Designed miniproteins, single chains, continued (3). Designs and how they scored, part 26

Each design is a single chain, and the fold is of that chain. pLDDT is the mean over its residues in the fold that is shown.

## One batch from the design tools (miniprotein)

Design m8885
Fold by ESMFold2-Fast:
Structure m8885 (fold): chain A 64 residues (1-64)
Amino acid sequence: NLSKILQMQDDLIENLSSMSPEERKARVQELANLMSENLSDDETDKLLLEFARRVQEKQAEAAA
C-alpha cells in the first residue's frame, strides 16, 4: 500500500503542470483518502508534509 501511495505522489508531481486546480484538489483528496485508509494520522501528516515539500520544490524549479 505504501508503494501505491508513493507512486500516486510521483504521478501527481509529474502531471502537476497539466492539471487544473480542480483536478489537483481531487487527486490530492484521493491520495489523502488512500493514506487515511492505510496509515495512521501521524503517518498521513508526515507523508502529506513531505509531498507538499516535493510539490513546492518542483514548482520552484519550474519558476526558476
Scores: mean pLDDT 75

Design m8886
Fold by ESMFold2-Fast:
Structure m8886 (fold): chain A 55 residues (1-55)
Amino acid sequence: GEVAEKAAKVAVENADKPHEELNEKLAEVFKPYEKVSAEEGQAITAAAVQAANAL
């Protein structure tokens, strides 16, 4: 829910950035959700970037 929306906002703002830059910003988003797996984080990031490109 909220984590995905925050990740989507970060991805939209950084859609043209390299993956590494996006991961740095996502680390801030995931701070309160330290239990979120890397797979979940990557899936949310990929979906958000794809959604941003579809805009």
Scores: mean pLDDT 66

Design m8887
Fold by ESMFold2-Fast:
Structure m8887 (fold): chain A 83 residues (1-83)
Amino acid sequence: MGREVAELAREAAEEARKLGLPETAASLEGLADRVRLEEERGRLSEEQAREVKELVERAREAARKGDEDTGVLYASQAMELLA
C-alpha cells in the first residue's frame, strides 16, 4: 500500500508539472517523499495509506482541471494526516 501511494503521488507530481502547476507538483513530490519515509519507519497504517491515496487522486483531478489552489490544498491535507 505505502509504496503504491508514494508512486502514485510521484506520478501525480510529474503530471502536475507537465500541466504547468509547479506548486501542486512540489507539494505532491514532498508528499511522495513523506509517504515513503513513514512506510520505511513502519508508521504508515493501511487506513492512513488509503486516505492519502484518495487525497492524491483528488489533487491529481484538480491539476487536470488547472486548479492549483485546490491541488495544493489536497496535497497539504494528506501531509497533515502523516504529521
Scores: mean pLDDT 85

Design m8888
Fold by ESMFold2-Fast:
Structure m8888 (fold): chain A 104 residues (1-104)
Amino acid sequence: SLIEKLRSLLEELNRLFVEAMRAREAGDWERLNELLQQMTQTMSEIITLLRQMGVADAQIASIEAVFNRALELLKSKDPKDQLFASMHFMAMSAEIYLLIRQAE
């Protein structure tokens, strides 16, 4: 089902984010860039499914904006931006999770 696919993609996105934070903490910027590309691809697939589910364009745009802000913060070399990246990512992940629950 669309819901099962969306759950699997969200779980994968969350896993990629944890690995991205670890790469950033280790100073492995090459690995971080690879993970950010994988996260962007996974989010693109999530957005496609959200559109198929009839989620409003304005809500999808909001989700994308929060996701993009989290990625910008992960690219920052400022240590404190990791906390802000986590906060933005968690907010975006929670919003997608609520949309999954509403579609059940």
Scores: mean pLDDT 90

Design m8889
Fold by ESMFold2-Fast:
Structure m8889 (fold): chain A 119 residues (1-119)
Amino acid sequence: KSEIEKLVEIKKQLQEAADHLAEAYRLIGNPEADPEEVIKQLELAKQALLEVRRLSESIDYTRLSELAEKAVELVEYLIELVERGELTPEIADKLYHELEKVLAQMQFMINLEITDLNS
């Protein structure tokens, strides 16, 4: 509805994505974990990030939508690697390091924008 309401929703979706990514990472570190459960958590993170992209586009926040798209691509690559049985701990660590940077940048931008609009 309002830009503030959309920014608050983006922040919630970013937190959902971060929570699902953290759970997926925990499962990836467990050799007994079901790959289907890993994929489920990654797909939920992807859905949240796609919603962030959609909402960002709807408020013309181009840089935020570009970062959301980059995060989606990284999650899609993680899903492909899990499905192929090719995800090593080393690859997981590298991809998660990039995801953490992207999510931190998006979180910073959203918090700054919310603060400015509530001032």
Scores: mean pLDDT 88

Design m8890
Fold by ESMFold2-Fast:
Structure m8890 (fold): chain A 96 residues (1-96)
Amino acid sequence: DLAARLAELEARLEELWEKAKKEMEEKKKEYEERNEPEKLREETKKMIVELQIEAVRLAAELGLLDEAYAEELIALIKAGAPAEELDAVYRAGVAA
């Protein structure tokens, strides 16, 4: 059932977000005390990319996205591709 798989995806994404939020709060304190705002920005960007990659992998694992298109999306996310390109590949992967 699509609804059940979407509910599982949402629940697991919430867990990933909670973990990432806690990790970023710790890093924010560390970099603010060191006066290193560039390092905080760099770490935040890396965290966002990793969360996007985990979300794509999770969707593929749950059968919501074709595995080949999931790997293409991960490569594009790592390359910093624009949202329009990511959306096009995602729609093709769901339709496959």
Scores: mean pLDDT 78

Design m8891
Fold by ESMFold2-Fast:
Structure m8891 (fold): chain A 82 residues (1-82)
Amino acid sequence: SEIDKKLLELTDKFAEALKNKDYDTALEIAKEMVELIEKYKDEISEETLKYIRKKLSEVVVYIVNAPLEKAKELKEVLSKLN
């Protein structure tokens, strides 16, 4: 679906932003991902959700090593993803 395609694109951009220590961009992308998942949950494939979880697990080290306030904000937003 178009929503699946958008979420896959956003997930890759989120990972890239975290690797570049661009926490403000990563936060904005995470918020957009949460909004899309909450709004279109019935249109999202299990494969897309598995990809998101896999990418989040790969980049968790960048979140843990982020400045404390940014790490806290990221964790609060991402808690809505699982």
Scores: mean pLDDT 85

Design m8892
Fold by ESMFold2-Fast:
Formats: structure tokens, C-alpha cells, sequence
Structure m8892 (fold): chain A 71 residues (1-71)
């Protein structure tokens, strides 16, 4: 029972950490759209790359942590 509760808490923590990074990634995507609308193409492309990288890293990290917790 306590092991089950600990696994649940570990999953929730991993999900919360990933959620925070996803929020940061989506904020960067929003900034990229604003930069593009303002004609700052170089900044928009950089922000878009950073956002995609952050979201992909967060997704892979979450997947790996969930697989490890469920062992």
C-alpha cells in the first residue's frame, strides 16, 4: 500500500515537472508568433526551435520517468 502511494506520488511529480516545461515551451511558441507578426523572423525562428526542443525533451523525459516508475 505505501509502495503504491509512493509510485502515485512519483508519477504525479513527474507529470507536474513535465507540465511546467510544456507551459514554458508553449509560452515560447506564443512569443515566436508575436516576433513573427512583428517582422522579427530571426527571433521567431530561434524561439520556435527552443520551444520545440523544450517540448520534445519534456515529453521524452516524462515517458522515460513513467516507464521507470511503472517497473
Amino acid sequence: MEEEKKKLEERQKAANEASQKFTEGYDLLSEARRAKAAGDTERAEQLYRDAVKLVNEASEELKKKMEEINK
Scores: mean pLDDT 80

Design m8893
Fold by ESMFold2-Fast:
Structure m8893 (fold): chain A 80 residues (1-80)
Amino acid sequence: DSLLQRAKDLYSKSDDLLARSQLLYMQSIGYLLKANEDPSNRDYYINQANLLKDESRRLQEEADRLRSQADNLLREALRR
């Protein structure tokens, strides 16, 4: 496979992970709102919000890692 194609694939995966990270973050805010509306299930909703925030952060970190790898491959491809 060409270095350019590999870089493109990693950028695409990074963008997908960032989009998923943003969706999970928005869902975490939704659970915090539910915790305020339904106090009987408050602890459950807060726990779900925290799990979604942690997953959002992990996806963002993975996206950053893949983008760095893509940047390195792109630089190598442009050098050739």
Scores: mean pLDDT 88

Design m8894
Fold by ESMFold2-Fast:
Structure m8894 (fold): chain A 60 residues (1-60)
Amino acid sequence: SLDDLEARIRALMEQIFALQEQLQANKNDPAKKAAIQAEIDALLGERSRLLGELAALRAA
């Protein structure tokens, strides 16, 4: 449902925020930063997909 999609997008943004804080906590570890950044990038891609799905559902 639309509400379920919005809730999922919200949860995804909270995960991204937590990972950004982890990125700051690991600022002196290049390998850890790279791994965390890759996870953030993957979640941002998922968010874009869900936003597109939400827009399509609202247009239908």
Scores: mean pLDDT 86

Design m8895
Fold by ESMFold2-Fast:
Structure m8895 (fold): chain A 90 residues (1-90)
Amino acid sequence: MSKEQAIEEAERNLELAEEALKEYKELVRNGGSGSKVTGAALRVIGNALSAVLYGRQAGKEVGREMGERAAKIIEAIGGDGEGVIKLGAE
């Protein structure tokens, strides 16, 4: 994978994580079922982690940037943002 392709995939996965986060927040606010809330949270986690891993493939600086951005998204669902930052920085 080229550096340019890795950056594109990282950004795409981060956008998908942000969309899943919006769905998660709406479900929590509107009293959605536990299974739907969990499903949205898992999509947030999966897409955010994919963004970090693609960012790392693009290079150290991109990995760090994606880790920091993904950490904020993961923290919004009560996840371990510090762990995500460390994953991006390696």
Scores: mean pLDDT 84

Design m8896
Fold by ESMFold2-Fast:
Structure m8896 (fold): chain A 98 residues (1-98)
Amino acid sequence: SKDDEISKLIRKIVEIMNKIIADLIAAGKDDVARQVTEISTQIFNYILQLISSEDKKKQQEYYDKILALLEQMKALAPDRAADIDKIKELIDKIYKIK
């Protein structure tokens, strides 16, 4: 089902986010890890709003906010850009399913 596919995509996003945060902590970048964690929390809140909304205009607004937050994550952790781009690809798949 669409819900099962979305749940699988969310789990992959969680795994990549956790890896980025864990790697930042292991590198001694605690302040960056905290900021990335706060941004990740905001991204997941917008993903929940995106999948819960039936309004196409609201879905687009949440998607745009997610993209802006992903760009903030890249600015904080530019060495993790490839993994952040993978997160974007997974979110794009969620948006296409909706």
Scores: mean pLDDT 91

Design m8897
Fold by ESMFold2-Fast:
Structure m8897 (fold): chain A 125 residues (1-125)
Amino acid sequence: SKILIVDDSGGNLLRLAEILEKEGFEVDVAPSGEDALRIYDQEGDTYDLFLIDIRMPGVSGLEVLRYIKSRDPNAAIIMLIGREDEEAAREALELGADAVVYKPFSEEELIETVKRVLEKKKARA
């Protein structure tokens, strides 16, 4: 399965990519919401899952979620959210996010959530 990771922190992108690649996923990264939208427009149908940080300058993770879900309501999207952002977590779920993962999270929690969301997506195919 192919995953797009969207986060404005290069350190977070590298760490998340390493975790998911170790589990056998193919990973692409976008360092901004603007880059995520560009990649989605070019090759969004090649991704099985989007992993998006909610807090980014410029185009936010919530705006990326809304954009993708408006074009493909069946897109598998997981939002990465700080525990202080509970209202944003609720809004993300209302906009159709398939899961929310609160930071800080363990590798096990992230991997389990990714696998669960992908399994549900396959059941809809």
Scores: mean pLDDT 86

Design m8898
Fold by ESMFold2-Fast:
Structure m8898 (fold): chain A 97 residues (1-97)
Amino acid sequence: KKEYLEKAIELLEEALKELSKFTPESIKRAAELLEEAEKEAKKASEKLGNIARGAKEAAEEAYRAYLESERKGASYTSGAAILAIGGIFELELLLKK
């Protein structure tokens, strides 16, 4: 594997761990890790960078859903976080192939 792909996989694994905690701080941290993963994946291939960007956007939406749930008194965070976790897992498998 290329150095950039190895680093991207590492960042995705760390983001997955953070998302599994289902806290607003961990979701925000996961989004930051996914942004770094996108940069590393893009250095290896534009296609891989675009896929990583999708996972990053999902994590960012999960964080925004949390902020809206505080404002509206409803919980949106768990569902969005689960979807983001699934996307990261699929992306990690693609990067390893």
Scores: mean pLDDT 62

Design m8899
Fold by ESMFold2-Fast:
Structure m8899 (fold): chain A 103 residues (1-103)
Amino acid sequence: NAEAEARYQRMLELEKEIDEVEKEFNRLFSKLIEYAKQDPEVKEKLKELSDLRVKANEERQKAYDALARGDWDTAFEHLERALELYREMVEKAKKILDEVESK
């Protein structure tokens, strides 16, 4: 029905945004790993990014668990939280990379 179709479309749009942000994060993280080999401060900051990624993955898992129960509202809340965490990770990674590359 129309309501089910609208919910599936919203889920696909959120998953697409998360995938795009995660792809950007992975690109930045790969560059930062090379710098972390020579810079202990970068290495420490990468651990913080890894912790945020674990948290983002937990939010995604909670969303999928909610979907398995037919709880779309809870699923969307957790997907939106995961997206926020991935956006925070990208922002932090960009700042670290900018600081390292400006020297």
Scores: mean pLDDT 87

Design m8900
Fold by ESMFold2-Fast:
Structure m8900 (fold): chain A 90 residues (1-90)
Amino acid sequence: ELPQSFFDAIEIPLREAEALVEEAERVEDPAEQVRLLSRARALLEETIATAEPALELGWESVPEVRELRRRLEEALARVTARLEEVKASL
């Protein structure tokens, strides 16, 4: 059984990244959108790096860990795609 602190170490940054994406959608300045989305991407990349040792040890076979990995990868992909879309508009 994985400790709650492991899940919190992933869930808290995920929520922070989601809040940054929501803020980016509220601003109309593309430069500020890039700033906020870049912060969200950096936070997600750091979170993946923090979770990586557990995933490398095969903990990805645990359903809860697989779901967290999927959410992290999907969030990073969405933020990266949105960031590149906004940058292309500059």
Scores: mean pLDDT 77

Design m8901
Fold by ESMFold2-Fast:
Structure m8901 (fold): chain A 55 residues (1-55)
Amino acid sequence: SLTDLTRDYLDRLTAEVDRVVADARAQGWSDDELSARLFDVVDRLNRELADRVAA
């Protein structure tokens, strides 16, 4: 269902964002580097969600 897809998307987004932020702190990333990585995560997850909705 769309509700299940949305919940899966949000759970994965939260987990991936938390990991990226933790990595940024550990590695001393700049705000620009962190921003670029977060855009990459969102773009990837949006493509995966679109593929699942289209199936």
Scores: mean pLDDT 84

Design m8902
Fold by ESMFold2-Fast:
Structure m8902 (fold): chain A 78 residues (1-78)
Amino acid sequence: YSDEQLRAAAEALMAAGVFPRMSLEETVEVVRLILEGRYEEAARLVLERQGAPLDAVTLAVAVHELRELEGVIRELLA
């Protein structure tokens, strides 16, 4: 995917309020990590920026949510 496509997907997710408290650049990085299958790294970045706890349960839930979000991201990039 091009940088322009990743930015467009990130802007759509930000407009929908999916990643509150994150910049466009941080949201682009999360989108890239998800598309690379790096869900745990993406989840850690999101949780750290949201000020959420990094316990095992919260991480597992976030990883699950980001795996589901990958489908939406791929639709935005289609």
Scores: mean pLDDT 85

Design m8903
Fold by ESMFold2-Fast:
Structure m8903 (fold): chain A 68 residues (1-68)
Amino acid sequence: MSEERKAVAFAVGTAIRMIGMQLDGASAEELKALYEEAKEELAKLDPEIAEEAIEFLEKTLEKILKQL
């Protein structure tokens, strides 16, 4: 449970940061860089826990990029 909670908290926090960066005029490349950093951090957790969190972030990034 603690690792799963960490993954969820990190994913939600990263999604909020992505939205904030988009509102501040961040480029697609800057948003992709944050996503890759987040993937790398999540990959340190159990793969099954990380997979859903990574998918959530990827979908969030795709939604944000549609508005750039």
Scores: mean pLDDT 78

Design m8904
Fold by ESMFold2-Fast:
Structure m8904 (fold): chain A 95 residues (1-95)
Amino acid sequence: SEEGLKKAEELLEEEFEKDLEKQKVPEEVIKKAEKEAKEYIERLEEALKKGDIEKAKEIAREIVEHIEKLYEEGKNVEAEIIFLLTRDILNKILK
């Protein structure tokens, strides 16, 4: 999971530079990614409130795998938004 996060960061840095320079981001893409990120954050916060660290780590891995899949599918903007919104909570769990 920690290696997965590092790979997501590396992929993000490379692909984001290319996309950000050339692309206008559609509002609907932003809203969809923000909604997905919010749902992940809510699930993580619930697991943490219950002290279920194993469940929190499971959800964190699911988030990283989802980001990796989005990059594999060429959905770089969606992957970037989800990563940026979930980064702080992922780092807290995957430390």
Scores: mean pLDDT 76

Design m8905
Fold by ESMFold2-Fast:
Structure m8905 (fold): chain A 85 residues (1-85)
Amino acid sequence: SPERLLEAARRHLEKAREALKKGDYQTARNHAVAAYNAAILALKRGADPEEVKPILEETVQLFRELGDEERAAEIRAEMKKLGLE
């Protein structure tokens, strides 16, 4: 369900933040990617864009904190394309 995908995305964001705090950048990146994928799938399955937008904004911020400005920009561009500016 879209609701379970949003829940999964939020859990992945929590795990990414925990890993980043510990300096485990690879685990943080993997969870940030999983959060992004779950949020996009939730949107495609009819999740409320207002609930999806803050999750995608957090993934953008996570990739910036990881020094991955290219992926952060790619996600921002996808958000604009989806009307989630």
Scores: mean pLDDT 90

Design m8906
Fold by ESMFold2-Fast:
Structure m8906 (fold): chain A 81 residues (1-81)
Amino acid sequence: SEAEKLIKEGIEAAEKGDVEKALRLFIEGLRLARDVLDPLTLEIYEGLARLAVGVGKVTGDEKFAAEQIKKIAEKVLEELK
């Protein structure tokens, strides 16, 4: 699906250390998954990804932000099946 494609592209961006691109692609993929995932689950995953980026900005740990986005995105891919 297009949602899975965008989420996978987000994981690739995270692996390359492009945190901003990873977050954008992941959120775009989540929004396309609205037909599969309930609204609360979508809000939780988006919130967790944004929190990871926020923590990375405050601490200067961009690797942490990238790793957390990747983990969250992989969990979403598992739920999309």
Scores: mean pLDDT 84

Design m8907
Fold by ESMFold2-Fast:
Structure m8907 (fold): chain A 99 residues (1-99)
Amino acid sequence: MGPLDLLREALAATDLAPAERAELEARLAAGEAAAIARLQTEYGLSEEEARRILTGSFEEALELARRRGLPEELIAELERARAEVPAMVAAYEAALAAR
């Protein structure tokens, strides 16, 4: 499961006002679009490849990055995200529950 899927699941489980939820969903979509554009511009990825890195599983993202010969720095960032995203989602859910 990708980081965007985890964030969308957390948002779906959150008791937010409709306007607040819509704003967060719009910001998530804008962030996704910006990340796709950055991957295309900086690394020469297609839109499909960039979406696969962002929305696919971490294993699929790492395999694609290695297959395309992307910089080790990006591969290391993806491996770190794979380790940290579940904890970040749990912290976000805990912070919302504390309100």
Scores: mean pLDDT 68

Design m8908
Fold by ESMFold2-Fast:
Structure m8908 (fold): chain A 79 residues (1-79)
Amino acid sequence: SVTFSREELIARLEEEVRRLAEELLRAGVISEEQARNFGLVDAADYLLEVIDTTPDLEPAEREAGRRLAELLRRAAAER
């Protein structure tokens, strides 16, 4: 079984959010300044925007995305 402490999980989420920021910068979706300041809350807001603007998502996918966004926001609040 894979088990992580809350601190380890938050650190891994921050690393994945950094990778997302780099991908969004390469795609021209965000500026270099936005990428430097892109954190867990920004990732959550981006995910919610994708959910709201993608009409073909199944209800279960929308719910999973909303739960992930809430997890990201909660992780940010722990810092």
Scores: mean pLDDT 78

Design m8909
Fold by ESMFold2-Fast:
Structure m8909 (fold): chain A 67 residues (1-67)
Amino acid sequence: SHLEKTLERLEKTVKEILEEGNLTQLLAARHELEEVLEEAKKAGDEKTAKRLEEMIKQVDEKIKELE
């Protein structure tokens, strides 16, 4: 599905940003993750929504470390 393909892309991108990214990239990733999370919740895709929420938490934690 479109959501599954988007999730796979985001998982790869977020992993890279968590390892090598700056604050601007983390904030941009957080915004995109929230948008896709809203779509997943609207679609009733609980599995994708849960994974996106986990990724948002990881990004938020990294942002706090850089502040």
Scores: mean pLDDT 84

Design m8910
Fold by ESMFold2-Fast:
Structure m8910 (fold): chain A 69 residues (1-69)
Amino acid sequence: QAALIEELREAIRNSDVERVAELLPQVPDEVVIELIAEEARRHSDEPDEVIEEGARKALEALKRHLAAR
């Protein structure tokens, strides 16, 4: 599963929403949250706690968006 995590990391970095959607069901939620938080930290000076909470909300919003299609 290390290969799937790396593919998801690259998809998030490139804003490849279609690829993220394909990989999302195959990767645990906690790992996805970590990857989103990692990318957010590259562009934000917010405390880690705020970034992690934002990442959780982003994953929840993304799942709702994908389910609504």
Scores: mean pLDDT 77

Design m8911
Fold by ESMFold2-Fast:
Structure m8911 (fold): chain A 82 residues (1-82)
Amino acid sequence: MLKEWLKIIASDIQSQRDPEEGKKWAEEAIESMSDEEIEEMAKTLYERIKNSSDNTIDSAAEELGLSPEAKEALEKIVKFLE
């Protein structure tokens, strides 16, 4: 489940930089990651929330330009890590 939520977030972020190739690249990159690398990336996102302007999922999502779907995926990652 962590891997699927990270794909949504990574695809959203990469699509902002490259609308045609970004999503495919992000999905392939996340699929190639080990369980340990997936957990490390999830923890990095959690630290990003703590370092955002208001220390909230809302401020982190706004700073990253996340869609509502990617923001929901981020909320699920945070709950999984708690």
Scores: mean pLDDT 77

Design m8912
Fold by ESMFold2-Fast:
Structure m8912 (fold): chain A 57 residues (1-57)
Amino acid sequence: SAEELARRLGISRDLAQGMLDAVYVDKVDPKSVARVAQAAGLLTPEQARRLEEILSE
């Protein structure tokens, strides 16, 4: 869920929901989502790595 992802990464629920929609609705791969969000300054490198780990399950 977006709430669980936001809690685990320490980010806003809105950002977490947008990233989940990118992966599950728009079918973008998790590594690309993490990379783009990190490049945009929305995630730290550590948060991006943790996102990939969570979504690669």
Scores: mean pLDDT 81

Design m8913
Fold by ESMFold2-Fast:
Structure m8913 (fold): chain A 103 residues (1-103)
Amino acid sequence: MEEELAVEIVESMARMMGWVLGKSEVGEKIAELIRKMYREGKSIREMAEAIIELGKREGLEEVGLRIAISLVRERLAIAKKKGDEETAKEAEKVLKELEELKK
């Protein structure tokens, strides 16, 4: 599987969650931010942190956190399938940190 597919899945999730909550414009902003950061080669950590910050700014902190967790999980799965141990290790650390924020 490709990293681009993981990003597309998470973009779709952001749009869907925005629509369900009557905040489609916010969902689109999150999806656009994910796409932009991916194109710029931002790290998994940088992408997750930016998504969470945007969620907080737009009054959807929980949604932003859930989308960030999904991005990290999808990219971790791909890194493991590719044998990219360095990226997988970073993603596992970020995932643990984000899951602690759900408490």
Scores: mean pLDDT 84

Design m8914
Fold by ESMFold2-Fast:
Structure m8914 (fold): chain A 81 residues (1-81)
Amino acid sequence: ARERALETLERLKELVAEHPEMLELVEELIKAVEAGDLAAALRTLDRIEELARGLPEERRLEVFRLLGELRAELAALEAAA
């Protein structure tokens, strides 16, 4: 579960590399996941989702797909704790 979340985050990091504010939040989310701070991870994920609404349609759809996968992975980690 954690390894899958980190893999999804690396893919997301590549996808948002051109968006510095979003990249910073993805890096913050990686740190929260590595620390096991699921509450901080979910809050940071919500902030990334808000910023992603401003992206062009095709990029937005791809980002939201990865964010959905990540939310499910984080929910699985929370349920296991």
Scores: mean pLDDT 81

Design m8915
Fold by ESMFold2-Fast:
Structure m8915 (fold): chain A 107 residues (1-107)
Amino acid sequence: SAAAALEAAAPLGEELKRQGVSEEEATRAALLAAAERLGLDPALPEEERIFRVYKEALLELGFPEEEAELQAEVVLLLIQGKKEEAFRIVAEKAGVSEEEAKRYLAE
């Protein structure tokens, strides 16, 4: 499952952060490893593989499709270093403050 693939890839992200890799790059590497474990087509763009594996994992955990898509888009923006844009999108769509939005974006 996608959720199991993400869980299995989490130790890679933690190890990379311990080695001094940025949180964004460590998260990117972990999500790509999860996409590979899930069997996603390696010919797909990296951004599409990251989006698909994260969205599928959230759907398996019972999130509605619209919420899963929003969270997957936000994670992709965070990996791209577009943190301000990610926070604004969450704040606007969820009807919460920017500080509240930062809490929904799990590290």
Scores: mean pLDDT 78

Design m8916
Fold by ESMFold2-Fast:
Structure m8916 (fold): chain A 65 residues (1-65)
Amino acid sequence: MEEEVRERARELVKKYIDEMGLDLDTALAIAEHEVRLWLRNQGISEEEADKLVEKAVEEIRKELE
């Protein structure tokens, strides 16, 4: 699941930057919100979703900065 969350967040960040011209911080914030909603819709708890999303966002930020 961590890898799936990371890939989904990465795809969203790249899409927001490449297609919408958003900066990295804004793209990450939107991707974090979208992935969190996706996880919650799958029945993942708020605490677990927050942990998964935070880890994915941190890894993507390190990768792209």
Scores: mean pLDDT 81

Design m8917
Fold by ESMFold2-Fast:
Structure m8917 (fold): chain A 79 residues (1-79)
Amino acid sequence: SLEEKILDANARVYALERALTLTDEQVDRLIEKLKEMGFEEEAEVMREAKSLTPEQQQARLDEAIAELDKLVEEYEKKK
């Protein structure tokens, strides 16, 4: 659904922003907390974001933000 696509894009934006702004130790701590809370899919997205180079993280973040903006605009047009 459109809502599922928005949530997926938002999760990727969050993960990539955290990977770019936090230290590796802080990212690892966030991953463990997400797992403890039962957010295993979110923890996996965060782990994937951490595995990228800073250049790849920035490129993927720019793509995810553009995708999210487009999806939100589409969602608003339906109301």
Scores: mean pLDDT 82

Design m8918
Fold by ESMFold2-Fast:
Structure m8918 (fold): chain A 89 residues (1-89)
Amino acid sequence: MEEIRRTALELYRALADAAAAGASAEEIVAALTPLVERLAELVAEATGKDREELLARLLEELRATAELLADPAVRAEVAAALRAYLASL
């Protein structure tokens, strides 16, 4: 659980930083893919779910999130929400 929590927090922080920096959808996907791969591995080990299915779903969610961040208004809102969430931890 702690490794999953830590990896998820790293992912959220990296996403918040990329969004705040105005990174493109491609840059966000490239930067966060290794963290998503690690998260899928850890969640599969902890839950017994299929690793390949989890990875595919998480990568699809990452791509969808990155595309939403292509809109500057959405990016500002998401960056603010993620920073507020991280600050609450």
Scores: mean pLDDT 77

